# Designs tried in a protein design run: designed miniproteins, single chains, continued (2). Part 3

Each design is a single chain, and the fold is of that chain. pLDDT is the mean over its residues in the fold that is shown.

## One batch from the design tools (miniprotein)

Design m4073
Fold by ESMFold2-Fast:
Structure m4073 (fold): chain A 92 residues (1-92)
Amino acid sequence: SMKEKVEEAIKKGEEAKKRLENLQAARDVFATPAGREALADSYARRIAEEKGVPVTPELREKARQAVEDSLDAGIEEAENTIKKAEELLKKY
């Protein structure tokens, strides 16, 4: 129904706004040298544990790039989700 579509759009928009705020905060942390090291190290350790490999400098560099790419992609997706929800609500 139209009501169900509007309610779902509102929920998805609010969830996306919360994700955007969290991702922007994470990006701000990643912009600092200490935060970048902490996030890259955390992700490198997760990959190492999952794959049963040691944390190497090469893995830490790949993890750093993966965190950056993930933050950029996540922010873009959240912004697009918010925009689509707002566009749908304007047509209501």
Scores: mean pLDDT 86

Design m4074
Fold by ESMFold2-Fast:
Structure m4074 (fold): chain A 92 residues (1-92)
Amino acid sequence: MTPEVIIKDAKILIKSAKELVETALKEVKESSYQEKVSLISALKIELVAMRYVLDQAKKTPEVPEELIKELEEAIKELEKTIKEMEKILEEE
């Protein structure tokens, strides 16, 4: 995989993750049980993809350190959001 592909994939995943987190946090209270389960699943799939790209980025010297930090921050936000949504689901 070329550095350019890793950088492109990282930027796409960061944007996607931010949009998923925003949607999950805004709509969680009004979402059905099934919609909450679907949102948690989407967040978990995104998390797996982001962890893979982060591992590749860390092994690629041409990837900017700033982008690696943005990936790490987005991963932490996804993990926090998943835990918060799972807690809401358990309280039902």
Scores: mean pLDDT 82

Design m4075
Fold by ESMFold2-Fast:
Structure m4075 (fold): chain A 107 residues (1-107)
Amino acid sequence: MNLKLLTENPELLSEEERKAFFQRGLELKEEGNQLFNEGKYEEAILSYNLALFYFEVSLGKKVEEINNPPEELLKTIHNRAAAYVSLGKYELALKDYELALKLGRKF
């Protein structure tokens, strides 16, 4: 699926298709949480990355461009940051914490 085409033309997805992509994002977030709890931090990050991709497709926007982001999207970013901390990747963790703060505030 062409992410750029979907973000520029959100009308290409039906409401049912958007809900399906959002639901898949939630499932991938939960898979990431399970991997995190097992100490599989790199695999958890991959699942969180896929979850964020499905949320972007569902919402028709890139994460950094989303106004009033769903709580589940913010939780996914925070959980990915925690996984980066667990791997000692503090710069990547900081970027995710800053992104979550940015999305939670009006500019």
Scores: mean pLDDT 81

Design m4076
Fold by ESMFold2-Fast:
Structure m4076 (fold): chain A 96 residues (1-96)
Amino acid sequence: MKSVEELLNEAARYADEALKAAAEGKEEEAREKIEKAIEYLKEAKERLEDEELKEKIEEVIEKAKKLIEEGKYKEAAMEILNFIGVYRLEEAVKKV
C-alpha cells in the first residue's frame, strides 16, 4: 500500500513531467500528466486524517482543473508542485 508521501511524490513527478511537456508545446501530454497528478492527490486526500490538509488538497485540485480549462497547463503544474513543496517543508519542521 502506498504511503501519503509516496502518493505525493508520484503527483510531483507527474506535475514536473507536465511542466516540461507544456514548455515544449505538448499541450495534450501536459494535460494528461496533470490529470494523473490530480488522481494521486485525490488518493492521498482519502488516506489523510488531517481535515485542514484535506481541504488544502481539494483547493489545489479545483484550481488545477480550472487552469486546465483555461489552457494554462504550466500554471496548473506549478500549483501542484508548489503545494507539495510547502507540505514537504512543513513536515520537515515537525521532525525537529
Scores: mean pLDDT 82

Design m4077
Fold by ESMFold2-Fast:
Structure m4077 (fold): chain A 62 residues (1-62)
Amino acid sequence: MEVLEIEARSVEEAKEKAIRELEARGKEVEAVLAEHQLGDTVYLLLATKDGELVLVRAKLVK
């Protein structure tokens, strides 16, 4: 499972940045399987079209 660490201003921006980062690596995102916010950190579990799981840890910045 791949792990991405990113910074974003919102949960929506975190999703957009994660998708772009994966596209830059040649991976297409099929679905967001899980989303959990704990304080200033957002955890996303993404599925790629080829069935890989990616964990995203996004730090929310102001």
Scores: mean pLDDT 81

Design m4078
Fold by ESMFold2-Fast:
Structure m4078 (fold): chain A 89 residues (1-89)
Amino acid sequence: MAPPESEVVPESELEAREEEILRRLEEAGAPEEVIEEVRRAFEELRRRRASRAEVAAFEAQVEAEIIYTKYKDNPELARKLLEEQYREL
């Protein structure tokens, strides 16, 4: 079973999540400033010993940024994808 949402995410798990998210941002063509912001945010999450709920909330925000970056030439499609994503949450 997955740990409870209030549990602090282990550093190794945070590193794996950061690596995966940064890879997806780079594949989507995110600007370097966005990539650096995400790196700083993960350092902050580790420093403050963020809970699983906090990490999940941050990942949801980054997911939205990935979608907008990937579909920057079609913002209406990006909006529809985000609406569908949030409907499932």
Scores: mean pLDDT 74

Design m4079
Fold by ESMFold2-Fast:
Structure m4079 (fold): chain A 62 residues (1-62)
Amino acid sequence: MVDREAGRLGAELGSKGTAEDIAAGAEKARELGGKTEETGRYGGEAGKDSPNGAGAGGAGGG
């Protein structure tokens, strides 16, 4: 039952969602997507040898 939260997010995006803001958000998401792919690979290898306990998740996946 996520109707309320989905509606709330939709309303906030709708009120802030001008065409320009949507385009800017999409470009930032693309840049973040490229970075997360590389950190995901390093995280997989680092996670095999040592247990990450939060924190440095940005440099490796835990």
Scores: mean pLDDT 53

Design m4080
Fold by ESMFold2-Fast:
Structure m4080 (fold): chain A 73 residues (1-73)
Amino acid sequence: PLTEEDRRRRARVAAQSFGPERAAILIEGLKEGLSDEEIAKRLGVSRATVRRWVDGLIAGSGAENREELAELL
């Protein structure tokens, strides 16, 4: 099974694919418990784009859901 450190490493690697500025805003928003719409406002993108990025981070980290992803980041 994946350790917490393995999942955290995978989450960070996946987030880096968005670039450092976008990754920082996305991670901060997830940790704050913001909605896709609020994160989208901060990033200047659509809610659908944020949903796609979050789903990609969940898949890449092995997290079960958005809440677990936020804890890994």
Scores: mean pLDDT 79

Design m4081
Fold by ESMFold2-Fast:
Structure m4081 (fold): chain A 94 residues (1-94)
Amino acid sequence: KRDEALARMNQLGSRRAQEVDALRAAGKEKEANDLVGETYWEAGQIALELGDYRTAATYFRLAAKYFSEAGNEEKAKEYQKLADTARERYQAAL
């Protein structure tokens, strides 16, 4: 399962990097940042499925940052809370 999840993350990152570059080339910086946020949220969910709360917390925090840069403060707040929850789960698992 872990190798499959890592392959899913690599495929997701490669595919989304091309889409992000195309959006930025078109001057759609807000949409590019929103897509980066969505990509980190999806990566965080994969990490969470693996029980890797530390990695999930990092990815959800990055998702929140990019949604804030996209001007989507509602999603930024939501995913910051998810990052905090994953961090607490990581600390409790130690």
Scores: mean pLDDT 79

Design m4082
Fold by ESMFold2-Fast:
Structure m4082 (fold): chain A 82 residues (1-82)
Amino acid sequence: MTEEEQLAEIKKAFPELQEYVKKNKEKVEAGIEKLREQMKTADAKTQERAETLINMVEAIANSDEAKFEEYAKKLLELIKEL
């Protein structure tokens, strides 16, 4: 699967992800807090990946599809370096 195909699949999931985040706000916020705590001892690239993921979730929560797409692209690029 190409990056363009992966991004298209992620974009198709946006409405479902938005509903999930709205219905599970407390769980999502708790997950973000745990992720930030775990990242305190991580290397810079791992922290950047985690922060990008958090920014994607915040974009979903704010119904900001454009920012969601931007952070999804960045996350896909960062994952390639694994």
Scores: mean pLDDT 79

Design m4083
Fold by ESMFold2-Fast:
Structure m4083 (fold): chain A 58 residues (1-58)
Amino acid sequence: TVTVEVYSISDEAAARIAASGQPVRIVLVKDGKVLEERTVAPADAAAAIREWSEKAKS
């Protein structure tokens, strides 16, 4: 399982993680606080990371 802390992540990095073929544990971090944590399937990882990076920016 790959763990990703989402502050701000590039689309390239997200795609590379998805290409690993491993489940991805995503931790949404905003203002130094952990807001949410999810584990997603490899095929869904790039989209989930992108969505969560947008949440982290707001």
Scores: mean pLDDT 67

Design m4084
Fold by ESMFold2-Fast:
Structure m4084 (fold): chain A 99 residues (1-99)
Amino acid sequence: APELSERARELANSDIERSDELREETQKLQKAIEEVKKAKTVEEAIKIMEEYGFKIKAKTIEEVLKILEERLKELAEQGRKLGDELFSALDRLVEEALK
């Protein structure tokens, strides 16, 4: 059905846009984590974070890394949920097409 193709295209478009956003944020966060690991002071770590566009308050490099790792986990969970929702939606559309 034409409606099925349009719904699949809308789902794919929404997923692509959100996946691109999550991918870019994840890449920035991963690069920030690697640079923070090389920092010798908390001031350097905070400056690195600001250069990557992240605003944080921390007293130690370990706190900075913990905040970054927690955000990375949140992005990974969002990506997984988005993927699971897309696959579930596509499975439903395929089942409807096969009826």
Scores: mean pLDDT 74

Design m4085
Fold by ESMFold2-Fast:
Structure m4085 (fold): chain A 95 residues (1-95)
Amino acid sequence: MLTKEEQIEKLVKEAAREIAELVKEKEGLSEEEKEELFARIYTFLGGLANLGFLLGESKEEILELARKWIERELPKEVQEEALKIVEKLLEELFS
């Protein structure tokens, strides 16, 4: 079984990969562009997990930070689906 830290890391990585694949499919990114985007999303989502897990920030505040980042960094066509992926991640982290 995974430790709590390893489980969080796995969930963050899976969410970041799902969002990167979604953007690749909708926007026609190359494999290299997808991996770069994955790294950026993974870093951002890892930061959100740390705010919740290590600093005790509220789920609502973390979700608002995620919404603002998604609106700034991701194409409009994927924003709703990306936000749903992040909402699911936060539900699993704060359960």
Scores: mean pLDDT 81

Design m4086
Fold by ESMFold2-Fast:
Structure m4086 (fold): chain A 65 residues (1-65)
Amino acid sequence: MEEKARELAQKIVDGTASEREGGAAVLGLASHGSEYTTTGAAKAFLDGKASEKTRAGLEEGAAWS
């Protein structure tokens, strides 16, 4: 799961995520109470600095992508 979340986060940062992938990330992050923007959450995840809520949100979004 972490690998898929990392791929999604990289696509978000690079601006290559599809609208579907971006939407899945937004929903996953919102469902876990992340306060970050989608891009901010993705950067924090790639840097290993994401909160548990942000990490869980991106992992769930990646599963739906």
Scores: mean pLDDT 79

Design m4087
Fold by ESMFold2-Fast:
Structure m4087 (fold): chain A 64 residues (1-64)
Amino acid sequence: MTMAELLEEIGLEQYRELLEDVPLGVLSKVSKEDLMQVFGLDEEAAERLVEALKKVELTEPKPV
């Protein structure tokens, strides 16, 4: 799954350009507060992204 696809699914596609260069594995280790401070995300956006990343981690990647 790509960063752009994840952001579009949760309605944060406006942050795609900011986050597309950040690997999902790195982003999943970032806290909500770090997303707000480092990437300039709104509190709601940061919370939604953290929640979505936890959900992605729970599900195995789809095989080709």
Scores: mean pLDDT 72

Design m4088
Fold by ESMFold2-Fast:
Structure m4088 (fold): chain A 114 residues (1-114)
Amino acid sequence: MEELKAMSPVELSGLVLRLVFEHFDTMSREAAIELAKALVYISQGKLEEAAEHILKAEEYLKQDLEPASPEERQLRFWLAVMGASDATLRQSTAALKAKVDQRLDQILQRGKAM
């Protein structure tokens, strides 16, 4: 299994956001609560505890899940907002800009588009 305990706060927050995004429609309340606990531990600098709660959330997510209730969807939205903390949001924005700039450069240099 992945050595999640070795991940940085930004990487752990990014993983939480990805899990929320990928499982938005099917995520159980239990999985959402474990991801919320992980975000709280990340904010406290307790990365080992955060990783353990992410692993527990992934165990819930591996099961066949029914579509989420409105309350579960609201909790997922809150998790996504919390996971978009300053550091994670800035890194994601910078990475997206870099990918856009790279793609534009590729388009300009590709074939007869020069």
Scores: mean pLDDT 62

Design m4089
Fold by ESMFold2-Fast:
Structure m4089 (fold): chain A 91 residues (1-91)
Amino acid sequence: MEEARRAAEQAREGAYLAASSSDPARSTGGALKAVGSALHAALTTGPEGGELAAEAAEEGARRGLEESPTADPRMAKLTAEGARNAARGFS
């Protein structure tokens, strides 16, 4: 599923940005991208695509938290949980 893989990469990148950015606008944009990509994957590719995107968002948030000196643990958690809820609630 090429679309599911693309959504998963977008979710990972968005979650990484949400967790790692010290800019509130970029952090919020990253979170919205991650949650939106997980929702899109669930709606277009079904539960398996949604799960893949949610797992990618969790990995992105974790890496952002580990690798960034400007990491926001709260934003990492909220973004990962948001993506997971979007994938489960709308898959």
Scores: mean pLDDT 80

Design m4090
Fold by ESMFold2-Fast:
Structure m4090 (fold): chain A 90 residues (1-90)
Amino acid sequence: SEKDILNELIEKLKSIPEFQFLSKPLHPGERAARPDLYSFEEIKKLLDEGKITPEEAIELLRKNLEDYVPEDSRIYKKGKELIEEAEKKL
């Protein structure tokens, strides 16, 4: 299912050490400063609860990379490739 594809993507992203800072929910102070940032675990919860679509989950994951990972880094390219591979399967 599309939800299974997204859950597999989220687990792959969470397994990357350089993305650990995006994996867990923000502290309350950080949440107040970054209300538009959703951690990988928060995106998974929203998807599991049916509060967002698979397409919306892809956009939140992409936004996290664009906002918080340097675009010229190898790790950005790896994250982007994983997201694009999952999107092609939707």
Scores: mean pLDDT 79

Design m4091
Fold by ESMFold2-Fast:
Structure m4091 (fold): chain A 62 residues (1-62)
Amino acid sequence: MSFSIEITPNKVVLTTVIDGETYVKTYFANNEEELQQAINQALKELENFLKMAEELRKKKLE
């Protein structure tokens, strides 16, 4: 599994690769408060992907 989070002043991009499939989520922000919310949403989505990857990792012994 791999992941990256790209943070710019007006967007957050979460890219996650799990079991050969790529998932991309983009969150747009018009101000700093919205940017913080976008970061929090991306982190929650990442937690979901990490749980999925953890189950796959245990099964494959990676």
Scores: mean pLDDT 78

Design m4092
Fold by ESMFold2-Fast:
Structure m4092 (fold): chain A 100 residues (1-100)
Amino acid sequence: MKEEIKKIVEEFLKKFADLFNTPEWAERLLKRAKEEIDNAKTIEEYKKVVERFLLQVKLLADIEMMKLSPEEQKKLRAEFDKIVTEFENKVKEVIDKWKA
């Protein structure tokens, strides 16, 4: 489970970096997320780590988008929401398999 969640987080941040100019904070977020995942002991703790990670990424994405024109913001928001949905679905699949 831990390695699967780490891989999903890493793949998500790679897609984020491809969508936006690679921000320095993405590498720091990946390191922190991997550390929090390694320290998590229960399904509930993994869910909280993933929730905090997504909240931080969404806030930072909003800050990056605020630097852009309204038209560019709308386009990037749609693409960002798509990769977030894919990320949430992949995490859910891993957690649901671990519960089964």
Scores: mean pLDDT 80

Design m4093
Fold by ESMFold2-Fast:
Structure m4093 (fold): chain A 111 residues (1-111)
Amino acid sequence: SELEELLKKVKEIEDELIKNGEYESVARFHEAASEIYREAADRIFSYSDSLEADIAGSMFYMASGVHKAISKHYSKHKSPVTEEAEKKEKEGIELMKKYVELKTDRLIKEL
């Protein structure tokens, strides 16, 4: 599926950054992913007062918290951000945004 392909590409980028010791870029990626999920959760909560919307929004809010925790973990391993790592970070953020937006749109359509 399109969601599976987007998530696979995100994972490949993260794995490459970790393999290269680009921990600051990994931390920044997860900080951005946390914000993307938080915004998506707010959008779901604002769309409907249904139980299904409350559950879906809460799940996205939990995903935001997980990404925040991962960001904090990798930020302990401070390293200089290289130009190559910054490009991969931005690519990963864009793919994660597409993934979360597509997932959110599909969830909203079923509410």
Scores: mean pLDDT 89

Design m4094
Fold by ESMFold2-Fast:
Structure m4094 (fold): chain A 75 residues (1-75)
Amino acid sequence: SQEAQALLDQYASYFPKSLPPLDYQEALQQLAAGHKLHPTEGKALLEAYLAGQVEVPQALLNQVLADLKSFFDSL
């Protein structure tokens, strides 16, 4: 979505260029259980979502976006 891309673009300098592989299904299960992803994992999930590599429910997408915004607002 436009919000996901805008967030990644705004904070691109805070993320490493190369990310370790993420288990997307495990990450989605953790989000559904109310757990927060590490910002690096959240970025990897959003990039995979934007590339069409993983489907993310809107509620979980909103959670990842809010958690990342909150993290960067605290810096």
Scores: mean pLDDT 76

Design m4095
Fold by ESMFold2-Fast:
Structure m4095 (fold): chain A 91 residues (1-91)
Amino acid sequence: SDKALKQEMAEKLAELADRLMELTGLSTEEAMILVADLVSLAIEGIREGKEEEAKQAIIERLRSLGVSEEDAEELAEEVLRLAKELLKAES
């Protein structure tokens, strides 16, 4: 059901926020805002056919917060996967 998918996505977004807190030292609120910003960036990049540019922008933002290149790349791939799931039409 759509509700079950939304619950799964919410849990994955919370897991991303927890990982960002661990890697960056951001507060829970700051990490949640960052996750929302990164997902929004990924969604717009996918919609406009600029997925690679969005991925690089996500990596750069994470790197600017002290995240390693390896962790930033893994997180960017996860953000793009979540953005693709969220873009699935619910109607």
Scores: mean pLDDT 82

Design m4096
Fold by ESMFold2-Fast:
Structure m4096 (fold): chain A 75 residues (1-75)
Amino acid sequence: SARAARLAAASRAGAAALGARVIEEGQKMVDEDPSKAAEMAAALRTVAAAAEADPETRQRLLDASKELEARAQAL
Protein backbone atom coordinates (compact mmCIF):
# COMPACT_ATOMS: atom_id res chain seq x y z
CA SER A 1 0.00 0.00 0.00
CA ALA A 2 1.04 3.63 -0.46
CA ARG A 3 1.05 4.16 3.32
CA ALA A 4 3.32 1.13 3.85
CA ALA A 5 5.70 2.38 1.13
CA ARG A 6 5.80 5.87 2.70
CA LEU A 7 6.43 4.42 6.18
CA ALA A 8 9.22 2.20 4.79
CA ALA A 9 10.82 5.23 3.06
CA ALA A 10 10.60 7.30 6.29
CA SER A 11 12.08 4.38 8.27
CA ARG A 12 15.01 4.11 5.81
CA ALA A 13 15.59 7.90 5.97
CA GLY A 14 15.51 7.74 9.78
CA ALA A 15 17.95 4.80 9.81
CA ALA A 16 20.30 6.66 7.44
CA ALA A 17 20.22 9.81 9.62
CA LEU A 18 20.84 7.79 12.81
CA GLY A 19 23.65 5.85 11.09
CA ALA A 20 25.32 9.10 9.99
CA ARG A 21 25.13 10.49 13.55
CA VAL A 22 26.57 7.27 15.04
CA ILE A 23 29.46 7.41 12.53
CA GLU A 24 30.08 11.13 13.30
CA GLU A 25 30.11 10.56 17.09
CA GLY A 26 32.40 7.51 16.74
CA GLN A 27 34.87 9.41 14.56
CA LYS A 28 34.75 12.40 16.96
CA MET A 29 35.54 10.14 19.94
CA VAL A 30 38.51 8.64 18.06
CA ASP A 31 39.73 12.14 17.05
CA GLU A 32 39.67 13.11 20.76
CA ASP A 33 41.21 9.79 21.90
CA PRO A 34 42.89 7.69 19.15
CA SER A 35 43.23 4.73 21.57
CA LYS A 36 39.42 4.32 21.23
CA ALA A 37 39.66 3.48 17.49
CA ALA A 38 39.38 -0.32 17.94
CA GLU A 39 36.52 0.05 20.46
CA MET A 40 34.58 2.43 18.17
CA ALA A 41 35.18 0.19 15.13
CA ALA A 42 33.66 -2.74 17.08
CA ALA A 43 30.72 -0.55 18.19
CA LEU A 44 30.00 0.50 14.57
CA ARG A 45 30.06 -3.17 13.46
CA THR A 46 27.52 -3.99 16.21
CA VAL A 47 25.23 -1.14 15.04
CA ALA A 48 25.66 -2.32 11.40
CA ALA A 49 24.53 -5.85 12.38
CA ALA A 50 21.36 -4.34 13.92
CA ALA A 51 20.68 -2.35 10.69
CA GLU A 52 20.04 -5.48 8.55
CA ALA A 53 16.76 -4.04 7.18
CA ASP A 54 18.65 -1.16 5.43
CA PRO A 55 21.63 -2.47 3.41
CA GLU A 56 22.84 1.05 2.43
CA THR A 57 23.05 2.27 6.05
CA ARG A 58 24.63 -1.06 7.08
CA GLN A 59 27.32 -0.68 4.37
CA ARG A 60 28.09 2.92 5.46
CA LEU A 61 28.52 1.76 9.08
CA LEU A 62 30.77 -1.13 7.96
CA ASP A 63 32.89 1.21 5.79
CA ALA A 64 33.31 3.62 8.73
CA SER A 65 34.19 0.66 11.00
CA LYS A 66 36.93 -0.47 8.56
CA GLU A 67 38.36 3.08 8.45
CA LEU A 68 38.50 3.25 12.29
CA GLU A 69 40.01 -0.29 12.41
CA ALA A 70 42.75 0.89 10.01
CA ARG A 71 43.40 3.86 12.33
CA ALA A 72 43.69 1.45 15.30
CA GLN A 73 46.18 -0.76 13.38
CA ALA A 74 48.30 2.35 12.59
CA LEU A 75 48.78 3.02 16.32
Scores: mean pLDDT 77

Design m4097
Fold by ESMFold2-Fast:
Parts: C-alpha cells; sequence; structure tokens
Structure m4097 (fold): chain A 72 residues (1-72)
C-alpha cells in the first residue's frame, strides 16, 4: 500500500488517511471494479488501453504504473 498511497498523497493531494484507504481499496477490489473506484473517488476517466492495463494489474506496482502514465 505504501507506494500507491504516497502517489495519491504527493500528486493528487489526498490526506495520508484517504490515500491509504483508497490504495487499499484499489488493491483489494475485483479488477473490473477498479475503473469505477477511480471514477467515483478521483473523478478520472481512463482511456480504453489504460482501462485494460488496470484490469490486468495483479499487484500495487502495476496499478501505480497505470496511474503514473495517466497523470504524465
Amino acid sequence: GAALAAFLQERLGLSPEDARTLAEKLVAAPPEQRVQLLREALGIELDPAQQEQLIAASNEQEILAVLTEHFS
């Protein structure tokens, strides 16, 4: 949870507690629900390629890679 939570704090301005909670939810969620979680929590909409990458992600680092690319 630490790397994803740090990204959410540093780049998106979430509090430490909100960042931790969202990071844990994203990692624990069924893959197909991650897109909806990002839309609801952060108001972001991923392109189809980024959605496929997020659904295919098997760990926190792969989820973080998708978010890092989106916010580049």
Scores: mean pLDDT 80

Design m4098
Fold by ESMFold2-Fast:
Structure m4098 (fold): chain A 62 residues (1-62)
Amino acid sequence: SEKKYQLLKDQLESDPELAALEAAQLLAMFKGDKNKIIQHFVEELNLTPEQAQELVEELEKV
């Protein structure tokens, strides 16, 4: 999970346009419900809730 988290952060840093597109798709899929997106990252990527929240906040800034 730590390695997957780091790879995602690296992807967001290296390709902000792709990150913005992925963020838009996630927001549309979960109808802008940030808590559902956080839960999705926790379940699918085995992230901590804190890591998932940080990643969601980073995606929203792009």
Scores: mean pLDDT 71

Design m4099
Fold by ESMFold2-Fast:
Structure m4099 (fold): chain A 59 residues (1-59)
Amino acid sequence: MEEEVYKATKEKLLALEELTPENISKAAAEVYEEYKDKVSTEAMAKAIQKAINDALKAA
């Protein structure tokens, strides 16, 4: 579950034209809505944050 949230977030971030805070927040919100009933809030927040950190390091 956490790995799927991480992958989904990473894919959405890679599809963005620019890694702006606004675009990142929108992508994170979409992942949250998709997985909110399947994953705990804490686990989801950790997976999303890890994907964002990894994307920013690669940019």
Scores: mean pLDDT 78

Design m4100
Fold by ESMFold2-Fast:
Structure m4100 (fold): chain A 70 residues (1-70)
Amino acid sequence: SEAQREKVLELAKYAEENLVTEEDRERIERELEEAIELAVAEGMDREEVEAQLEERGVPVMLAEIAAKAA
C-alpha cells in the first residue's frame, strides 16, 4: 500500500541523515543492488525483498535513489 511506501521513505530519510560519509552510502547501495539481483534471480517479488531490507533497516528505495544520484 502507499502508506507502507511512505513508511519506507521515512526510514530511508532517517538512514540518509544517519549516514556519515558518501563512501559508506555507496558501499551500502552496492550491497543492496547485489542482494536485490540475487533475490530476483531466485524468483522473489520486489515486495518480499523490500520487507527483508526494511527488517535490516535499509529500504530498497534507498538503493534506487542512490543509483539515480550516481
Scores: mean pLDDT 55

Design m4101
Fold by ESMFold2-Fast:
Structure m4101 (fold): chain A 83 residues (1-83)
Amino acid sequence: KFTEEELKRVEGAARLAGIELKHPFHVLAVARAFAYIFGKEALKWPVEEIARKLIEHRELILKVLESVNSEEEALNLDLSKFA
């Protein structure tokens, strides 16, 4: 479970990285993927550092976003398929 601050930081980082998040469940999916790859503590990093990591892993993040069409899908996303 993520805090509102963690989700807002991910949303801000995606904006800096040029990644379009069209729905709240997109923010959740990216936050889950990021925590899976870098650990949950990485969601407390400065927004610029999160953005840089999103750029470095852009292909993976875009695949995650393409795989989710609802909040339920974002919550149940099998992240082992992507890392």
Scores: mean pLDDT 83

Design m4102
Fold by ESMFold2-Fast:
Structure m4102 (fold): chain A 65 residues (1-65)
Amino acid sequence: MAQEYGDKAREAGISGNPELAAEYARKAAQLGGDHAAGDAVRKIYESGNGPTADQAARAAAEASR
C-alpha cells in the first residue's frame, strides 16, 4: 500500500501536478513507507523537476512525524 502511493506520487510529479505528488508522498510516508516515499521523491528529482521533488519531500517528512 505505501509503495502504491509512492508510485502515484512519482507519476503525478513527473506529469506536472506537484500538489498531487506531495499529497501522495505524504500518504506513503504516513503508512510507514518512508522508503517508498523517498524513492518517489528521488525519481522526481532525477527527472530534473527539483521544485516538485522538494514539495513532495516536505510533505512526506511532515507526515512521518
Scores: mean pLDDT 73

Design m4103
Fold by ESMFold2-Fast:
Structure m4103 (fold): chain A 81 residues (1-81)
Amino acid sequence: MSPATQFAQRILDELMGHSSSSLQQQLREIQDFLQRTKDMAAMIERLRELAGKSDRNERILIESAITLMQMGLHALRREEE
């Protein structure tokens, strides 16, 4: 029920909500979402800090969101390079 858990859940829900979309569409939506944050690195660091202060279940959810964000970025950057 922390703000960090709600944010992580929103990221996961957005990804799952578009499961019927093509992989390319899902990756574009992840990229657009990340571009809306001021700094992807700062956001990931903030989530890591909050994970350290969260209970086990909240930490797992936050770590899952971080992993998905990093995987999406890596896939998109490899295509752009």
Scores: mean pLDDT 62

Design m4104
Fold by ESMFold2-Fast:
Parts: sequence; structure tokens; C-alpha cells
Structure m4104 (fold): chain A 111 residues (1-111)
Amino acid sequence: DPAAAAERARRLEVLLLIAEGIVETLIEGDSRLNPEEKERKLAEYLERLRAAAAEGGDAILAVVDELVRERRSGGPLPSPETVAATHAALRRAVENASDEQFAALLADRNK
């Protein structure tokens, strides 16, 4: 079913955008890292998310889960309010994004 295949692809893209937002929030919220370390770690995890997206949603979630576990052992996570605000911003971006804006968002996050 082509419609079902397109819907699965759309859901995977939405999951990837949400995962990128979570990764950015967790890394930027890590007061233990300097700006250069944050940039390097963010680039590494965004590349891992892109590779995981080729394998599917479970692979994307595994990358996010690894970072969450690392942050849990290294100190408090960002507030639930900060996480919710990031998710709300990503949902709005997805709702209003044209195909070109979607491509631009994905490209920007993989800098």
C-alpha cells in the first residue's frame, strides 16, 4: 500500500526531528561540557541519529535512550517543562513545514 508506506516514512521523519530536539536539549543542558565539547558531541549524536534513521524507529530510540542513560548517571536531566517546550516547537515546525523547510531543518540539525 503506497499510502501506508508514505505514512510510515512521514512518521519516521517526525520521530527523527523529535529525537534531534531531545538530543540538542540534553547536550545544551549539560553544564559539565564547554561550548566546543557541546558542538562536537551534538554533531556526533546527530550523525548517529541519521545513520539510525536508515535502520528504523527503534534504532533512533536506542540512540536517544543511550544519551538519556549517560545524562542520568552524570547529573539531573533538563526540566520536564524545557523538554515539553522543545517537543511543542518541533510539533509546530512539522505542522507548518513545507518539503523545502523540512529539508532545511534536517540539514541545519546535521551541521
Scores: mean pLDDT 69

Design m4105
Fold by ESMFold2-Fast:
Order: structure tokens, then C-alpha cells, then sequence
Structure m4105 (fold): chain A 63 residues (1-63)
């Protein structure tokens, strides 16, 4: 019914959003390959840029 359709749509939207985030992370790693950026560092940097929160605060929140 409507709740099941909404749940399925939310799941599909979540998958699309994760795929877009992963693509952005890979692009960040490629762009900063000379700096030896790790995937974890790229995730923190992307989250900081999207939220406007300093990377240190995000690191503390997930550590």
C-alpha cells in the first residue's frame, strides 16, 4: 500500500544518494592523489563541505 511504496521509494533514494556520495569521494581521492588522501579523510572532508562543519568536529562525532 502507500506506506510500502513510500518505504521502497525512500530506500531507492538512499541508494542513489550513497552512490553519488561514493562518486564524490572517489573524485576527491583522485584530485588529491599527490597528498595521499585516505578514503576516511575524503569522507570527512566531503561531510565538512556539505554541512559547513569543520572536519575536526565531524571526526569527533564519528570517532
Amino acid sequence: AAEQAAHDAAGARGTAARNEVMKRIDELIEKNKDKGLTRDDAVIELAAELSGVPPEVIRDGVA
Scores: mean pLDDT 67

Design m4106
Fold by ESMFold2-Fast:
Structure m4106 (fold): chain A 58 residues (1-58)
Amino acid sequence: MVAEFEARVEELERAGAAKEDIIELIREWARKEGRPAYGEALIAGVEGRSAEEVRALL
């Protein structure tokens, strides 16, 4: 569920996680949901953005 994913993103950000860690979490979440192609498209859309901008999109 989206709420579980959002909670994990917030936890990583509170720990001072790098943008790469957030991207890895998105990839893992998409794989678990059975939508790996969607996850890669989402990552491609956020790769040029800062960690703060990535958070705003999630």
Scores: mean pLDDT 64

Design m4107
Fold by ESMFold2-Fast:
Structure m4107 (fold): chain A 82 residues (1-82)
Amino acid sequence: SATEEVVEDLEEAIELAKSDKPEDVARSVGLVLRAISLAPDADPEVVEEQFAKFHKVVKESIAAAEAKDPKKAQLSKDLLAT
């Protein structure tokens, strides 16, 4: 179902967003965009919950990356702005 695909995409995106590798962050962006495309056909309560979890993890990852390497954190900030 669209709901299951949104959950799977966002759970994988969350895990990839914790990475400091640009390729993992780029893949996370692709998964978020796919989840956004599927969201209209998915359960809105589940979508809201999963996006809230993703947003929290991305904010925490950006804070951690800023402490380690501010330049790498910019790619994660671009993901959050999407």
Scores: mean pLDDT 75

